# Ledger of designs, part 46: designed miniproteins, single chains, continued (2)

Each design is a single chain, and the fold is of that chain. pLDDT is the mean over its residues in the fold that is shown.

## One batch from the design tools (miniprotein)

Design m5578
Fold by ESMFold2-Fast:
Structure m5578 (fold): chain A 66 residues (1-66)
Amino acid sequence: MSVEELEKKAEEYIARAKAALDAGDTDAFNQAVLQLGKTILELEDQGKRDLALKYRDELVAVVAAA
């Protein structure tokens, strides 16, 4: 998977997590958070630490809001 594809997936999972949180859908929220976490690890594995840290901070903010 390319870095551009990983960024797109991260943005999609963040949007899904926020939508699930707003809807009170804990299952959808947990699934989105898990997929975002996997995407962050893939970005880190590809040496894109700055992007991984950016999305990690967004993940932490979304989890803290839940």
Scores: mean pLDDT 84

Design m5579
Fold by ESMFold2-Fast:
Structure m5579 (fold): chain A 93 residues (1-93)
Amino acid sequence: MEEEKERVLKALRAVSEAYRQLGDTEGAEQLDKAIKELEENPTEENIRKARDLVASAIREYAKDPEAGRILAEQLRKAGLTDEADYVERLVKA
């Protein structure tokens, strides 16, 4: 669905911006490549790969309360409220 593609793209952009704010330029560049690949070839396979990248980043960022907070803020700014709430719950656990 077009809606799923747009939602995943917003999530990837939010995570990329969080990586930049934390000084992880290499992580941000990897996400930027995934964004470009999904924009050029929006296949179900690429949407799944992008979704997996977002899930992996959330798990990694939840290990650090400051990183998780920055990620949650970027997700909220992108309109991804459910994803932001999920990150905040992981940080508190």
Scores: mean pLDDT 80

Design m5580
Fold by ESMFold2-Fast:
Structure m5580 (fold): chain A 65 residues (1-65)
Amino acid sequence: GASAAATIGGIMRKEHEAGRELSLEQAADAARAMLESGASEDQTRAALLKGGVSEERAEAALRAA
């Protein structure tokens, strides 16, 4: 069920992500571009992590790419 705490947490996370790291869509676009350029999955994951993307988002981006 929805709660005020869950809603606030979601908003804070989105604001943090917008200011600090790539969105999932942006990370997926970057992953796709790297893979199309001949980078391996491991190289692409490492590049996303180096770029400040979380490990969870990097994995989601690779699956979306």
Scores: mean pLDDT 67

Design m5581
Fold by ESMFold2-Fast:
Structure m5581 (fold): chain A 75 residues (1-75)
Amino acid sequence: SNKALAEEIKKKAEEILKKKNLSQEELYEFVLEFIESEAELSEEERKLLEEYRNDKEVLEKGVKSLIAYELLKKM
């Protein structure tokens, strides 16, 4: 079931994020490092990312999605 698989991956990503115990700055760096490893950021895209540097909730959602993506990629 796609729904059951999605929920399981989401749950594992959340547990991994909690274990890492990342600060707000570390959450920002995690997102930045991932994006820079996958693509070259334009100046406008880099400025947009900087706007979310102080938004912990958005950054946590971003990191959870990236961890979930990496888990799915390894399956």
Scores: mean pLDDT 75

Design m5582
Fold by ESMFold2-Fast:
Structure m5582 (fold): chain A 90 residues (1-90)
Amino acid sequence: MEERAERILAEAKRLLATKTPEEIVEMLQKEYAKAKEEKDEEKLQDILALQAALEGIKAGLPEELVKEAVILALENGEEAVERIRPAVLA
């Protein structure tokens, strides 16, 4: 988990350095759609974690808190796929 989170955080920093926010959103949406079509659960988790890292960095959070958000997204990535269990919210 730790190494995976660090790789995602590094990727988020590279994207913010090289692309506009609009280009990043469009790229992530395309990657997410492709991962959904291919049923690549690991890729879906990586995309969700990358989104969390991007949002945390843009919000000015400390790196350690951004990394924590990435880990939480990786752990709960299946919830983005598991949209059909609202019973826990009742």
Scores: mean pLDDT 70

Design m5583
Fold by ESMFold2-Fast:
Structure m5583 (fold): chain A 88 residues (1-88)
Amino acid sequence: SSLEDKVKKLVDQLAKLMETLGLGNFAKEMKKKIYEKLKNKDYDGAKELVELAASRASLEATLQNKYDLRNEIAEIALEMLKELEKMK
């Protein structure tokens, strides 16, 4: 679906930003788990994982004083959560 494709693109963007923060292994794990939740139509489970990934990434960006990147992570996460809600 077009909504699922949008969420997958946003997950890929978040994972890439997490890799720049040194969270590459965590990003790979979260991407895999979110994709599995989407495949199973478990949108609430996908939402919880997105919130966890964004929270971890935001904290890391803050610790590295990368505030523009922190704001970008928050924007991508909010967009993902809105698209996930539309799929319910």
Scores: mean pLDDT 88

Design m5584
Fold by ESMFold2-Fast:
Structure m5584 (fold): chain A 61 residues (1-61)
Amino acid sequence: MSEEELLKEIGKLVKEMEAETDPEKREEIYKRMLEIAEQLPPELKALVEQLLKKEYAKWLA
């Protein structure tokens, strides 16, 4: 999967997370996003993981 396709997949999962109300399913989606982020170049991976962590904290509030 290309970098663009990986980012598109993360974006799709973010939309799924925003629509999801089940905490267990949200955690599973978050884990999938992190797994995809691991396939990105180191600089982009660090940035994406930081943004996902921030969004996850927002979803818990």
Scores: mean pLDDT 76

Design m5585
Fold by ESMFold2-Fast:
Structure m5585 (fold): chain A 81 residues (1-81)
Amino acid sequence: SELDELRDEIARLAAQSTDPLLREGLVTFGIALEEIKRGGDVEVVLEKLEELIARLKEQNPEAAALLERYLKRAKELIEKE
């Protein structure tokens, strides 16, 4: 599925990232997508991702912007299903 493709892309980026904050954010994001795919509460999971991004904005705005782009893509894919 497109959601699995997004998760795999995020996992690869996390493995290649040298920034520990970006790596942790990407790992957390991948886990969140897996939770949604397993029938988890979409609203609760998306709120946790938005909170993660908000916390990251002050410490690493570039990493936060990247995660915001992934969150937008994830929301679009979830709306299609």
Scores: mean pLDDT 82

Design m5586
Fold by ESMFold2-Fast:
Structure m5586 (fold): chain A 72 residues (1-72)
Amino acid sequence: DEVLARLRAALREAHLGLSEEEARAVAAIITDVHRRTGVPVDELIARAVALLRTTAFSSREDLLAALREALG
């Protein structure tokens, strides 16, 4: 999966830790938003990384909800 591979690379460069399951879920959100809106995948990855750098989340559910709101 190209989107997942690119997301993982961006997360490593930013020194951000997500589980494999969380990374897959985020990549799925990025793919869905890209398909619906036409926003480039690279821009959506950058937005996701920026959100993860500035916000701490208490749960995976909160993380995914915030990403859907911020990206879409």
Scores: mean pLDDT 80

Design m5587
Fold by ESMFold2-Fast:
Structure m5587 (fold): chain A 70 residues (1-70)
Amino acid sequence: VREGRERLEQLLKEGKVTLTINGKPADEFHLDHVESAKINGKPVSLPIGNLANQIKYADEPLTVEVTLKK
């Protein structure tokens, strides 16, 4: 989990990811309460490590939407 978070935060800082949490722009990942996630509108399976790997190996910037619990 933490390894995935660190990779996602690095990709966000590098501008490879546009992140939205609960419909609002975000500048960091809060992965402890993730209910669901989407990449370019397509749902991705948890755990979050899979999400980080999909983003890291993409050649183009991606839009990532995360829905948190609550």
Scores: mean pLDDT 64

Design m5588
Fold by ESMFold2-Fast:
Structure m5588 (fold): chain A 112 residues (1-112)
Amino acid sequence: MIDEAAAEMDALLPGEPLRLTGATAGDADSAAAVARTFAEAARLAAETGRPEFRIGFHARDGHVETVIRPADEPWDALAAEMLARLRADPRVTPEDLAAVEEAIARARRLAA
């Protein structure tokens, strides 16, 4: 189950304070998963006071693995590219886009 996979991944990477294991991969909910990931990243950034972080997605066996880690480069460029891709995806609702944009903006403020 996805909860078991998430727990297993966390056990493999116990030293990473911003590692987040994510939702089951699915075309229908990919935008919602991205929005949730950025929202969680923003909350973690607020709590830890981290200046910048990188969000990576790994899809494997129907799972989305989300890695949030410190970056030596601005993550906002990656966030902008992802947002542009979501805007081009006809499966993404305006509500999903608004959630992602809000999460990115919040994370950017916390990372600044």
Scores: mean pLDDT 51

Design m5589
Fold by ESMFold2-Fast:
Structure m5589 (fold): chain A 64 residues (1-64)
Amino acid sequence: MEAVLVVAGATEEQAEKAAEIAKESSGADKIEVVIVEDKETAKKLAKEIREKTGKPVGLAGLEK
């Protein structure tokens, strides 16, 4: 299955590490990583992806 990880306020390296962890823990064949500027954008995008595609969506980097 495919999964998506939305990461707020992260560098590319941090996002890649988060994706590796998510892939190992979820057993997904592929994880698409999306880096966004803030937590509100991340939450909106994650909701949209879940509703439109039905794919599992994870969130990381949310601290604000």
Scores: mean pLDDT 75

Design m5590
Fold by ESMFold2-Fast:
Structure m5590 (fold): chain A 64 residues (1-64)
Amino acid sequence: MSKEELIEAAKKGIELAKEYLKKGEGGTAATVAGHSRKLAEEAGDEELAKEAQELYDEGVKAAR
């Protein structure tokens, strides 16, 4: 994937993770957010990676 494709995929994953959090599916939200963090890190977008990490942490907390 190009850098632009990685950023777009990470953004879509972040939105999807937010949707799963709204549904109470913290485990799924954490999985999706974790994947988005990896894509953002590959793209070198530290701000996007941080946003995905925060959603991952929230999803893990919600799954407990």
Scores: mean pLDDT 83

Design m5591
Fold by ESMFold2-Fast:
Structure m5591 (fold): chain A 61 residues (1-61)
Amino acid sequence: SALLERALRYAGLSAAEVAARLDLPVDPETLREAVLNIERQNGLPVTGVLTEEVIELLFAE
């Protein structure tokens, strides 16, 4: 999806920075909680940073 491709350009940034750059209709804290939840559920390091893998899990549908 176009959103996934755009989000991947900002891999390594915080939820607040990604939300701002993509103009997402979501609070930065809500996005951060979604990131932490995905990290926990998929056995990834719990950092709250939108890594490429986290972005693919969040925006790939």
Scores: mean pLDDT 78

Design m5592
Fold by ESMFold2-Fast:
Structure m5592 (fold): chain A 98 residues (1-98)
Amino acid sequence: ADELIKEAEKLIEEAEKYVKEGNYEKAVKKAQKAVDLLEQASKVSDDLKTLAKLGHRVAVVSGKASYLSKDPEISKKALEIGQRAAELSQKLLEKYNE
């Protein structure tokens, strides 16, 4: 769980860097892997607050990639990743507040 969270955080940092560089294709690829790892970590980790925060960061970076990318295929994929990350973050926050 901790190793999955650390790998996801590194991928999110890479995605955020690629968005700043205007490399939305690489940003989307990193964000996709990050959300996949966060979904896996959510099944085995009790650190729901950290997972929710990282999911929110994926949603934000994916939203930026979707908005700034002029490639409709990249924008569509970024929207799908952002939706998955936002849904994961919301679910984890609801469980944390039980």
Scores: mean pLDDT 87

Design m5593
Fold by ESMFold2-Fast:
Structure m5593 (fold): chain A 77 residues (1-77)
Amino acid sequence: ELSEEEEKELVERIEERAKEIAEKLMTEEKVEKELADFLGRQLAILEAALEAEGVAEEEKKALREAALAKLLEAIEK
């Protein structure tokens, strides 16, 4: 499984990606349906990246939930 250092780098990349996506969605003024489609697509890409890095399934779920929470929070603000 991932070392503590690799896990930290992966979490940082996920958080940065989530922030970038949220900022883009806020400025683009997309319709709610388009936002849902966009988020779903981005989450699928993120899941594929986590799987490629060999992250455990339970850890992947936690990271996806954290990323989704960050995205939703940024969109609401």
Scores: mean pLDDT 64

Design m5594
Fold by ESMFold2-Fast:
Structure m5594 (fold): chain A 77 residues (1-77)
Amino acid sequence: MQALLERFEAAAKRAVEEGKLTEEGAESMLAAYKARLENPDAPAEVKVTGKLDGKEVAGTAKSDPAANKEETSVEEI
């Protein structure tokens, strides 16, 4: 499980290097990922989920207008 976290962390760093994510955004996503790994009682597979106005984003959103327009807080991308 921790290996998966490190994998995700590496991917987040790449996104930050490419300017796709901010450092704080990447850390926020990593914190959510860690919470899921530490909570095995929680249903569903371990996955980074961006929930904006009840919409689920499949990991990396590249300017998804329908999902990212409603909420004013953008901390998942």
Scores: mean pLDDT 56

Design m5595
Fold by ESMFold2-Fast:
Structure m5595 (fold): chain A 95 residues (1-95)
Amino acid sequence: LSEEEQKIIEEIKKVLQEMMDEILSFYSGLLSPDQVELLRQYLDLLVDLLTKEIKKSFELGIPKEQIVNSLKRRIGVYFPGYAEIFGKKVKEILD
């Protein structure tokens, strides 16, 4: 993995973390403290999983467009309202 690819992965990770922070903030007003803690743990795990998936895609030489589409699809399953915005931000990082 190149230094440039490492920087791209870190930028995508930051976008994922920002999105997860927004989701957690929204639900913190609707859930009990224990439920918020479980959600935070789940979102942290999801960020780690997606970051590893992106790294693997770069190592395998997967085209940037396919990486964007795969991530957008994955996010769309769990957070439909974030899929398009996330995909656009990731594409801007990769371009």
Scores: mean pLDDT 80

Design m5596
Fold by ESMFold2-Fast:
Structure m5596 (fold): chain A 62 residues (1-62)
Amino acid sequence: ELEAIKDAMDLFEKYRGDREAVRAELKARGYPDELIDKVIDDYLSDRFAFYEKYNRLLKEKK
């Protein structure tokens, strides 16, 4: 999940919010469709909460 979140953040910046381009790239990287949908929906519904979740996961990771 953490890697998918990081990749989605980077791809949304790269593709200027193009959801379909981000989805296609995440799928090409081997992430499951359910995880891709969740990550994209989380990012689009509340970007601040998405970044908070990412920072929390980073803090928990050794």
Scores: mean pLDDT 73

Design m5597
Fold by ESMFold2-Fast:
Structure m5597 (fold): chain A 68 residues (1-68)
Amino acid sequence: SEADQIAAYARIAEAEFRRHEALLSPEERARVRGLVADLRAATSVAEAQAHLAELGRILRRTEARQRA
């Protein structure tokens, strides 16, 4: 179901946030926490996917900084 898909994306987002939390700035942590909350509150799969994509962009930027 759509609800099951949204719940799965929320679990992925929470797991990714936990893995990267120590690498994030305070501002990035606040933004990612907001995106996870928005994803949990999503009313469609498309909305959930948009929040997950933005979260992924923040995490990729964080990883690039660590590798540089």
Scores: mean pLDDT 84

Design m5598
Fold by ESMFold2-Fast:
Structure m5598 (fold): chain A 69 residues (1-69)
Amino acid sequence: MSAREAIERLQREASPGNAAAGGSALRELEEAGVDPALVGDEIVEAALRAKDSKEAGEQSAALARRALA
């Protein structure tokens, strides 16, 4: 699974009302220094690591865990 595909899945799983959660995950990955175009597995790990960031929050962590299920 590509990094972009994983993030798009997070946005899709969030629902229309929670689309911002996927966007926050992408931003957190970029701030963590992970390029979404390059690394699939590290993308998920970085998102989980950055979940406590002010924008990612609990919701991004929940979405990432759901995507891994």
Scores: mean pLDDT 48

Design m5599
Fold by ESMFold2-Fast:
Structure m5599 (fold): chain A 85 residues (1-85)
Amino acid sequence: MAEAEELAEKLYEKYKKRMDEIVKEAKKSGDVEKGLFELDIELGLFRIELAVLKLEGLISDEIAEEVYEKFEKYYEEKVEELKKL
């Protein structure tokens, strides 16, 4: 159980850091469309890695749902941040 929660949190932090870098680069370049596209790709990759962890039985459906909802909320916050540039 501790390992499952640690895997989910590591996945979340990995993609959160990647999205933070995308937003930083978009702010620096002014290329909002590219930033939005890259954020969408990261959301897709997160979904795939989360699905693999579920398929391999490394995390439960409940843990996967919780971390997905948390990540989707963070993704929406980053999308809105870019749209305000």
Scores: mean pLDDT 86

Design m5600
Fold by ESMFold2-Fast:
Parts: structure tokens; sequence; C-alpha cells
Structure m5600 (fold): chain A 83 residues (1-83)
């Protein structure tokens, strides 16, 4: 699966952003949670639910639960989808 999201200037608690998830696998994928990370100490778990057939995309509205020190742009991190 691939994930893209709208960039914000700075992630803050209570901010919302759009995540687009594309299932480019051969199997149906159920998304239960999304985790964003900058690869170090910043981890934000976002509750989201979607079921994606092969080749399907879904746009999900996500809310930042807590911003971590040193994060200046959501695009600087990575997003992991938990099936």
Amino acid sequence: VTVSYSTTAEPAAGETFTLTITNNSANTVTVAAITWSDGSTVVQTIAAAATLAPGESASLTATVVAAATGVTDLASGSVTVTP
C-alpha cells in the first residue's frame, strides 16, 4: 500500500489533515490504524478505518493527537498503515 497526505506547515495537537491511502497490492486490505513517525521519537497514532480492494484509494480525515518537539512539517515523516 502507498500513503500520501496533505502537508501542513507544522503539526499541532488538534490539527486535521487528509491522508490518501492506495492499495496497490493484489489483496483486500483493512486499515485499522495509521501511525505517523519522523523516524526518531515522534509517533502519532491516528484512528482510521477503511477497507480497500485491490487498486482502490480512500481519503481519510485524520487528527493529530499530540505534536512532538522538533516536528515542523508532516511531509518530513513517514506514515505506516496497520491492517
Scores: mean pLDDT 59

Design m5601
Fold by ESMFold2-Fast:
Parts: structure tokens; C-alpha cells; sequence
Structure m5601 (fold): chain A 84 residues (1-84)
């Protein structure tokens, strides 16, 4: 879905920005958290396009992939974006 593609793009764009601007791991994690949070808010506002539970499942799968890549802070950031 467009929301899933937007989340993948948001993480990739954040990583690219971090590499270009020399962001710390903490700054990159914060940038990803903010972007994922905005997408989650959009999903919650428009449940007719994507069910919130499906977006939650997708982001959690992305977090597991990030952990497997050794990107623990990024995995935590996307999961934190889903919390109240």
C-alpha cells in the first residue's frame, strides 16, 4: 500500500540525510521516529485506506528487520513512534 511504501521511503530518506549531513545515531533515530509518527497519525485519521492494525504489523516487521541489521536504535525509534 501507499502507506507501507511511504514508511519504507521515510526510513531510507532519513538514513540518506544522516549520511549526507553527518547526523548522530540518536539524531537519525529521532528523525525516523518523527516521520513514522506522522505516517501513523495519517493512518489513524484515514482508516478506510489502511487499517491501523495492518500498519502496526508492518512497522513491527520493519523494526525486526532493522534489529537483524544491527540498527537497534532505529528499530526502537519506529516502535516508539507507535506508542501514545
Amino acid sequence: SAAFQAELAAVREAERKAAEEGLSEEELAELIRRRTRLLYRQVLANPEYVKPEEFLAFVREQAEQLRKEGKLLLAEAVEEALAE
Scores: mean pLDDT 79

Design m5602
Fold by ESMFold2-Fast:
Structure m5602 (fold): chain A 80 residues (1-80)
Amino acid sequence: KEKALLDDYILQLEEAKKRTPEQVIRTLRALASLMEKYGLEEGKKAANEAISEVEKHRDDKEKVQEIIDRLISYLKELKA
């Protein structure tokens, strides 16, 4: 059940990174809340760190993509 939810959020993050930093931050906040609900503390921490980095690099679209790609890789490993 949790694995299916992670798959959905990975797809949402891949779509959000093509749009605006505001949409990325919204998706990350929703992900952090989901991680907290299911007791996934490492995932919650990773999502919150990604939010902080995106906010610092809001005007750097390549850096935002790197941050999101790194998080997606982490979430894929967490699923395995």
Scores: mean pLDDT 80

Design m5603
Fold by ESMFold2-Fast:
Structure m5603 (fold): chain A 76 residues (1-76)
Amino acid sequence: MKEEKYKVLLTFLDYLADKLGLTPEQRERLRAFLKEQYEKGIDPGKMLKALREELERLGVKIPDALQKELDSGIEE
């Protein structure tokens, strides 16, 4: 269910922001990005991939373990 998966992604973003020490500006940018993807009707799996790509664009180093979570993070 698209809205449920989107809500999980927002919660996961909050977790990542804390874990990676993101600035409030970076967090809000990523939140707005996910909202835009959701409004476009993008599938949750594509949103998760897009989130990973945005984190890489921001120069945030994603540990291998977190990359695995991003690839399958909303599976459960």
Scores: mean pLDDT 71

Design m5604
Fold by ESMFold2-Fast:
Structure m5604 (fold): chain A 59 residues (1-59)
Amino acid sequence: SADLTHQRQRGVLALLARGYTNKQIGHMLGISLRTVENHLKAIFRTLGVTSRTQAVAAA
């Protein structure tokens, strides 16, 4: 992806797939917990899913 926001969403999804918590993802990416939660909402909406397991499977 050439879009920076989409690149961040991919990074969040990759760490989520590895079993990291939202707080740990924020710490590792240097972003706030609120920003991680906003990216997860966007990811779930884009993929049409309602859970972490479904988001990882749909990626």
Scores: mean pLDDT 77

Design m5605
Fold by ESMFold2-Fast:
Structure m5605 (fold): chain A 87 residues (1-87)
Amino acid sequence: PKLTVDQVREQGERMVRAAKEAKSAEEFYAKAEEVNLEISDGVTSASGMLAAREGKTLMLKGASRAEVAEHVQEEYDEHIKSLEERE
């Protein structure tokens, strides 16, 4: 509830970038956690933590950086849509 839709978009963009640039699952998680701590508060904080954990799990299962980035983007797109539909 403390974050604007624009802040959620920024967090999503930064996490997608982290997935594309990370050299390992551990590096992705560390970068995603930093993004979550810097931008996230309230609802976005929880979503940021889930995206970081899911992305790490996908990378450990052999998903490509592109697949992880797409998954993270889809999660944030759905979260933003949910926030925009709430008054």
Scores: mean pLDDT 72

Design m5606
Fold by ESMFold2-Fast:
Structure m5606 (fold): chain A 88 residues (1-88)
Amino acid sequence: SAAFREAALAAFDEALATLPSAAALRALPPEQQAQAKEVLVGNLELLRAAGKTVADVLPTSSLTEGEKALLLAVEEGTRRRLAERAAA
């Protein structure tokens, strides 16, 4: 849904700005940051459509620890933003 996508995009921006492990991604050109954002948010939308969480796929993933930390932070930030919108 549009609400999920907006929450996930905002959660990515927050995680990119605040996570120490995201320092390398912050150093990339804006177009590469935007590509990473679209890929990660798209993956979260696919997981949501399948009724799965990031935790369900991490054990079988080839992701780095930094990539796992970013994905988990964006998922949690998305969940928090959706809960805040539902409570308002």
Scores: mean pLDDT 82

Design m5607
Fold by ESMFold2-Fast:
Structure m5607 (fold): chain A 61 residues (1-61)
Amino acid sequence: KSVKEILEEANQKLLEMAAKMKAEIDPESTDPEEIAKRRERMEEMNELSLETAKEIEELLA
């Protein structure tokens, strides 16, 4: 895969994750369960971002 392909795939997945979070989680809720769901989704997005950065770094090394 090229760097462009890796970035495009990661961007698509991040947009899908963000859309799913927006649809499933109430951003106004202060309930612990809703806060936990938001945290989990944000951590998933962060992990994907880090994995993408590492994959690009490996290709450029």
Scores: mean pLDDT 77

Design m5608
Fold by ESMFold2-Fast:
Structure m5608 (fold): chain A 100 residues (1-100)
Amino acid sequence: KEEERKRLLEEFWKKLTELLPETKEIVEAFKISPALGAKKAAELAKEGGPEYQALGALADTLRAYANDRKLSEKYLKKLGEINPEVAELTRKMLEELEKV
C-alpha cells in the first residue's frame, strides 16, 4: 500500500512543519529522500538549540526504524524528553505505518 504510506508521510511532514516551522528545509529534504532528510536534520542539530536537538533525535528515530525497532524506540523516548509534541506526532505516524 505504497500510496497510503506516501499519504501518511506527507501528513506527518505537514504537521511537523506546523509545530516546528524551522523544519521546512529538512521536510523538503525528506521529500527527496529519508536519508537526505536525516542527514540534514543531524547537521542542523549540531548548531544547538532545543528545536535542532529535537530534529536530531527525530532523524535518529526515523533512520533506526528501518533496521532496529528497539533502537528507534530509545531515540523516540529521547525526542519525547526534548519535545513531547513532536515525539507524539512521530509515534502516531510510525504506528500508522505499521498498519500499512
Scores: mean pLDDT 75

Design m5609
Fold by ESMFold2-Fast:
Structure m5609 (fold): chain A 96 residues (1-96)
Amino acid sequence: SMAEKRKKISELVAKAVGLQILMIGLHLDALKAAPEKLPEIIAEIREAKEEGLKLYDEIVKLYEELGDEKKAEEERALKEKFEKRAEELIKEIESL
């Protein structure tokens, strides 16, 4: 049903927000970490990035199935911003 799809979107959005919070925590951890720990933190950010991209793809698909093209387009833009931020974080940590 449409209501079930909207509930699932809300759950996926909450997970995506959780991954953004996780990435902020990992960035703060990297600033305090010994150099030998940085590759492990980068790996965790890469895993969070891949999971987030999958969540955004599922959100987009659900909005398309609901016929909400405007929301689908907004979520595609959020996916691009999420990926860019994750890649910028990885580069910043690699420069430490």
Scores: mean pLDDT 91

Design m5610
Fold by ESMFold2-Fast:
Structure m5610 (fold): chain A 85 residues (1-85)
Amino acid sequence: IAEKMRRIAERTARLLAERWGRRVRVEVDVANRTLTLTDVETGRRAVVEIDFENRSIFVEADTVEMGAIVGAAAQEALEEVLREE
């Protein structure tokens, strides 16, 4: 779980840099299966909850735009990591 969470965090940050052009700080909480992402420039945050059983995520973000882009990136990252297992 910890390794998968870390890989999802790394891929999500990469996708956000590529598609959103933003640098994010990612904080991984393995116990709660959450990622907290902070836009370094604006300080705005998104929290991603990972449901490995249902292969899905839930995202809450400070803005609708951030929620949409972070949600899409995190879902793709989850799917990539689970495919590599």
Scores: mean pLDDT 80

Design m5611
Fold by ESMFold2-Fast:
Structure m5611 (fold): chain A 100 residues (1-100)
Amino acid sequence: SMEEEAEKKFEELLAELRARLEALGVPPATIDAVLALVRQSFRELLEAYKAGDLEKLREILNALGRELEALLLAAGVPREQAEAVTLWVIHRMQEILDEV
């Protein structure tokens, strides 16, 4: 199904995100917190997308971006790298949703 394909691509995103955060030296506890945040946000985004609520989808993406960047900065990731990872996650989430 389209939903199963989206979930598969999302799990691939989480695996790639983990690898990127490990390469940046992010602590395991922070990686787990980031992955939990991204997973919860994906569930909320998928519901908003299915409902056709584009405004709510935008609000969730903006909140995810702010919270993800804040977690990375708190973990000592330099701002440029934190912004790059955050934008990459947001872009990949949008690509996955556009395929549903």
Scores: mean pLDDT 87

Design m5612
Fold by ESMFold2-Fast:
Structure m5612 (fold): chain A 80 residues (1-80)
Amino acid sequence: MRLPNLSKEQAQILLEAVTKALELLKKGGSVDEAIEVIEKTPGAPKSLVLSLRQAKSLGEETFLLMLEGAKLSLEAQLAA
């Protein structure tokens, strides 16, 4: 998954939101709650939210893989 060029500050905020969403799912939270956490995050790309909603329609495992991919992409961007 290719994220738009974010400032390091925006990437960090989004990484914290994605990490929160992953932790919520691991604790037995719903996919809808995970999407809501990200959607309410200031500066979250609308394309990411739409992609997450589409992944939800494909199943929880697809959603989890996409969310983990977003986390890895944000971590790589912050390390550069």
Scores: mean pLDDT 79

Design m5613
Fold by ESMFold2-Fast:
Structure m5613 (fold): chain A 74 residues (1-74)
Amino acid sequence: MDDLAKFMRDVYKQLGITVDDTPGTDRVLAIDARYFAQTVLKIDPNAPDSVMYQALKDYYDKDRDRFLRTFSAL
C-alpha cells in the first residue's frame, strides 16, 4: 500500500523539504514512516502497514504542529 509513502511525502513537504521523484523515493518514505511509528509511537515492528498508518494519522490529527516538530527532531 502507498499510504505510508504518501503520508511521509506530505509531512516532508510541510517541513519545506523537497524530495526527489526518483525510483525508490516512495520506498524510502515508507521506511521513514515505519521508523517513526516504531520509535516514537512504540508500534510493534511486526504490525501491518495499515496499523502504522492509522497510528501516524491519529497522532498527526491530534496535533499536527507537534507531530512535525517531533519528526524534524529525529
Scores: mean pLDDT 77

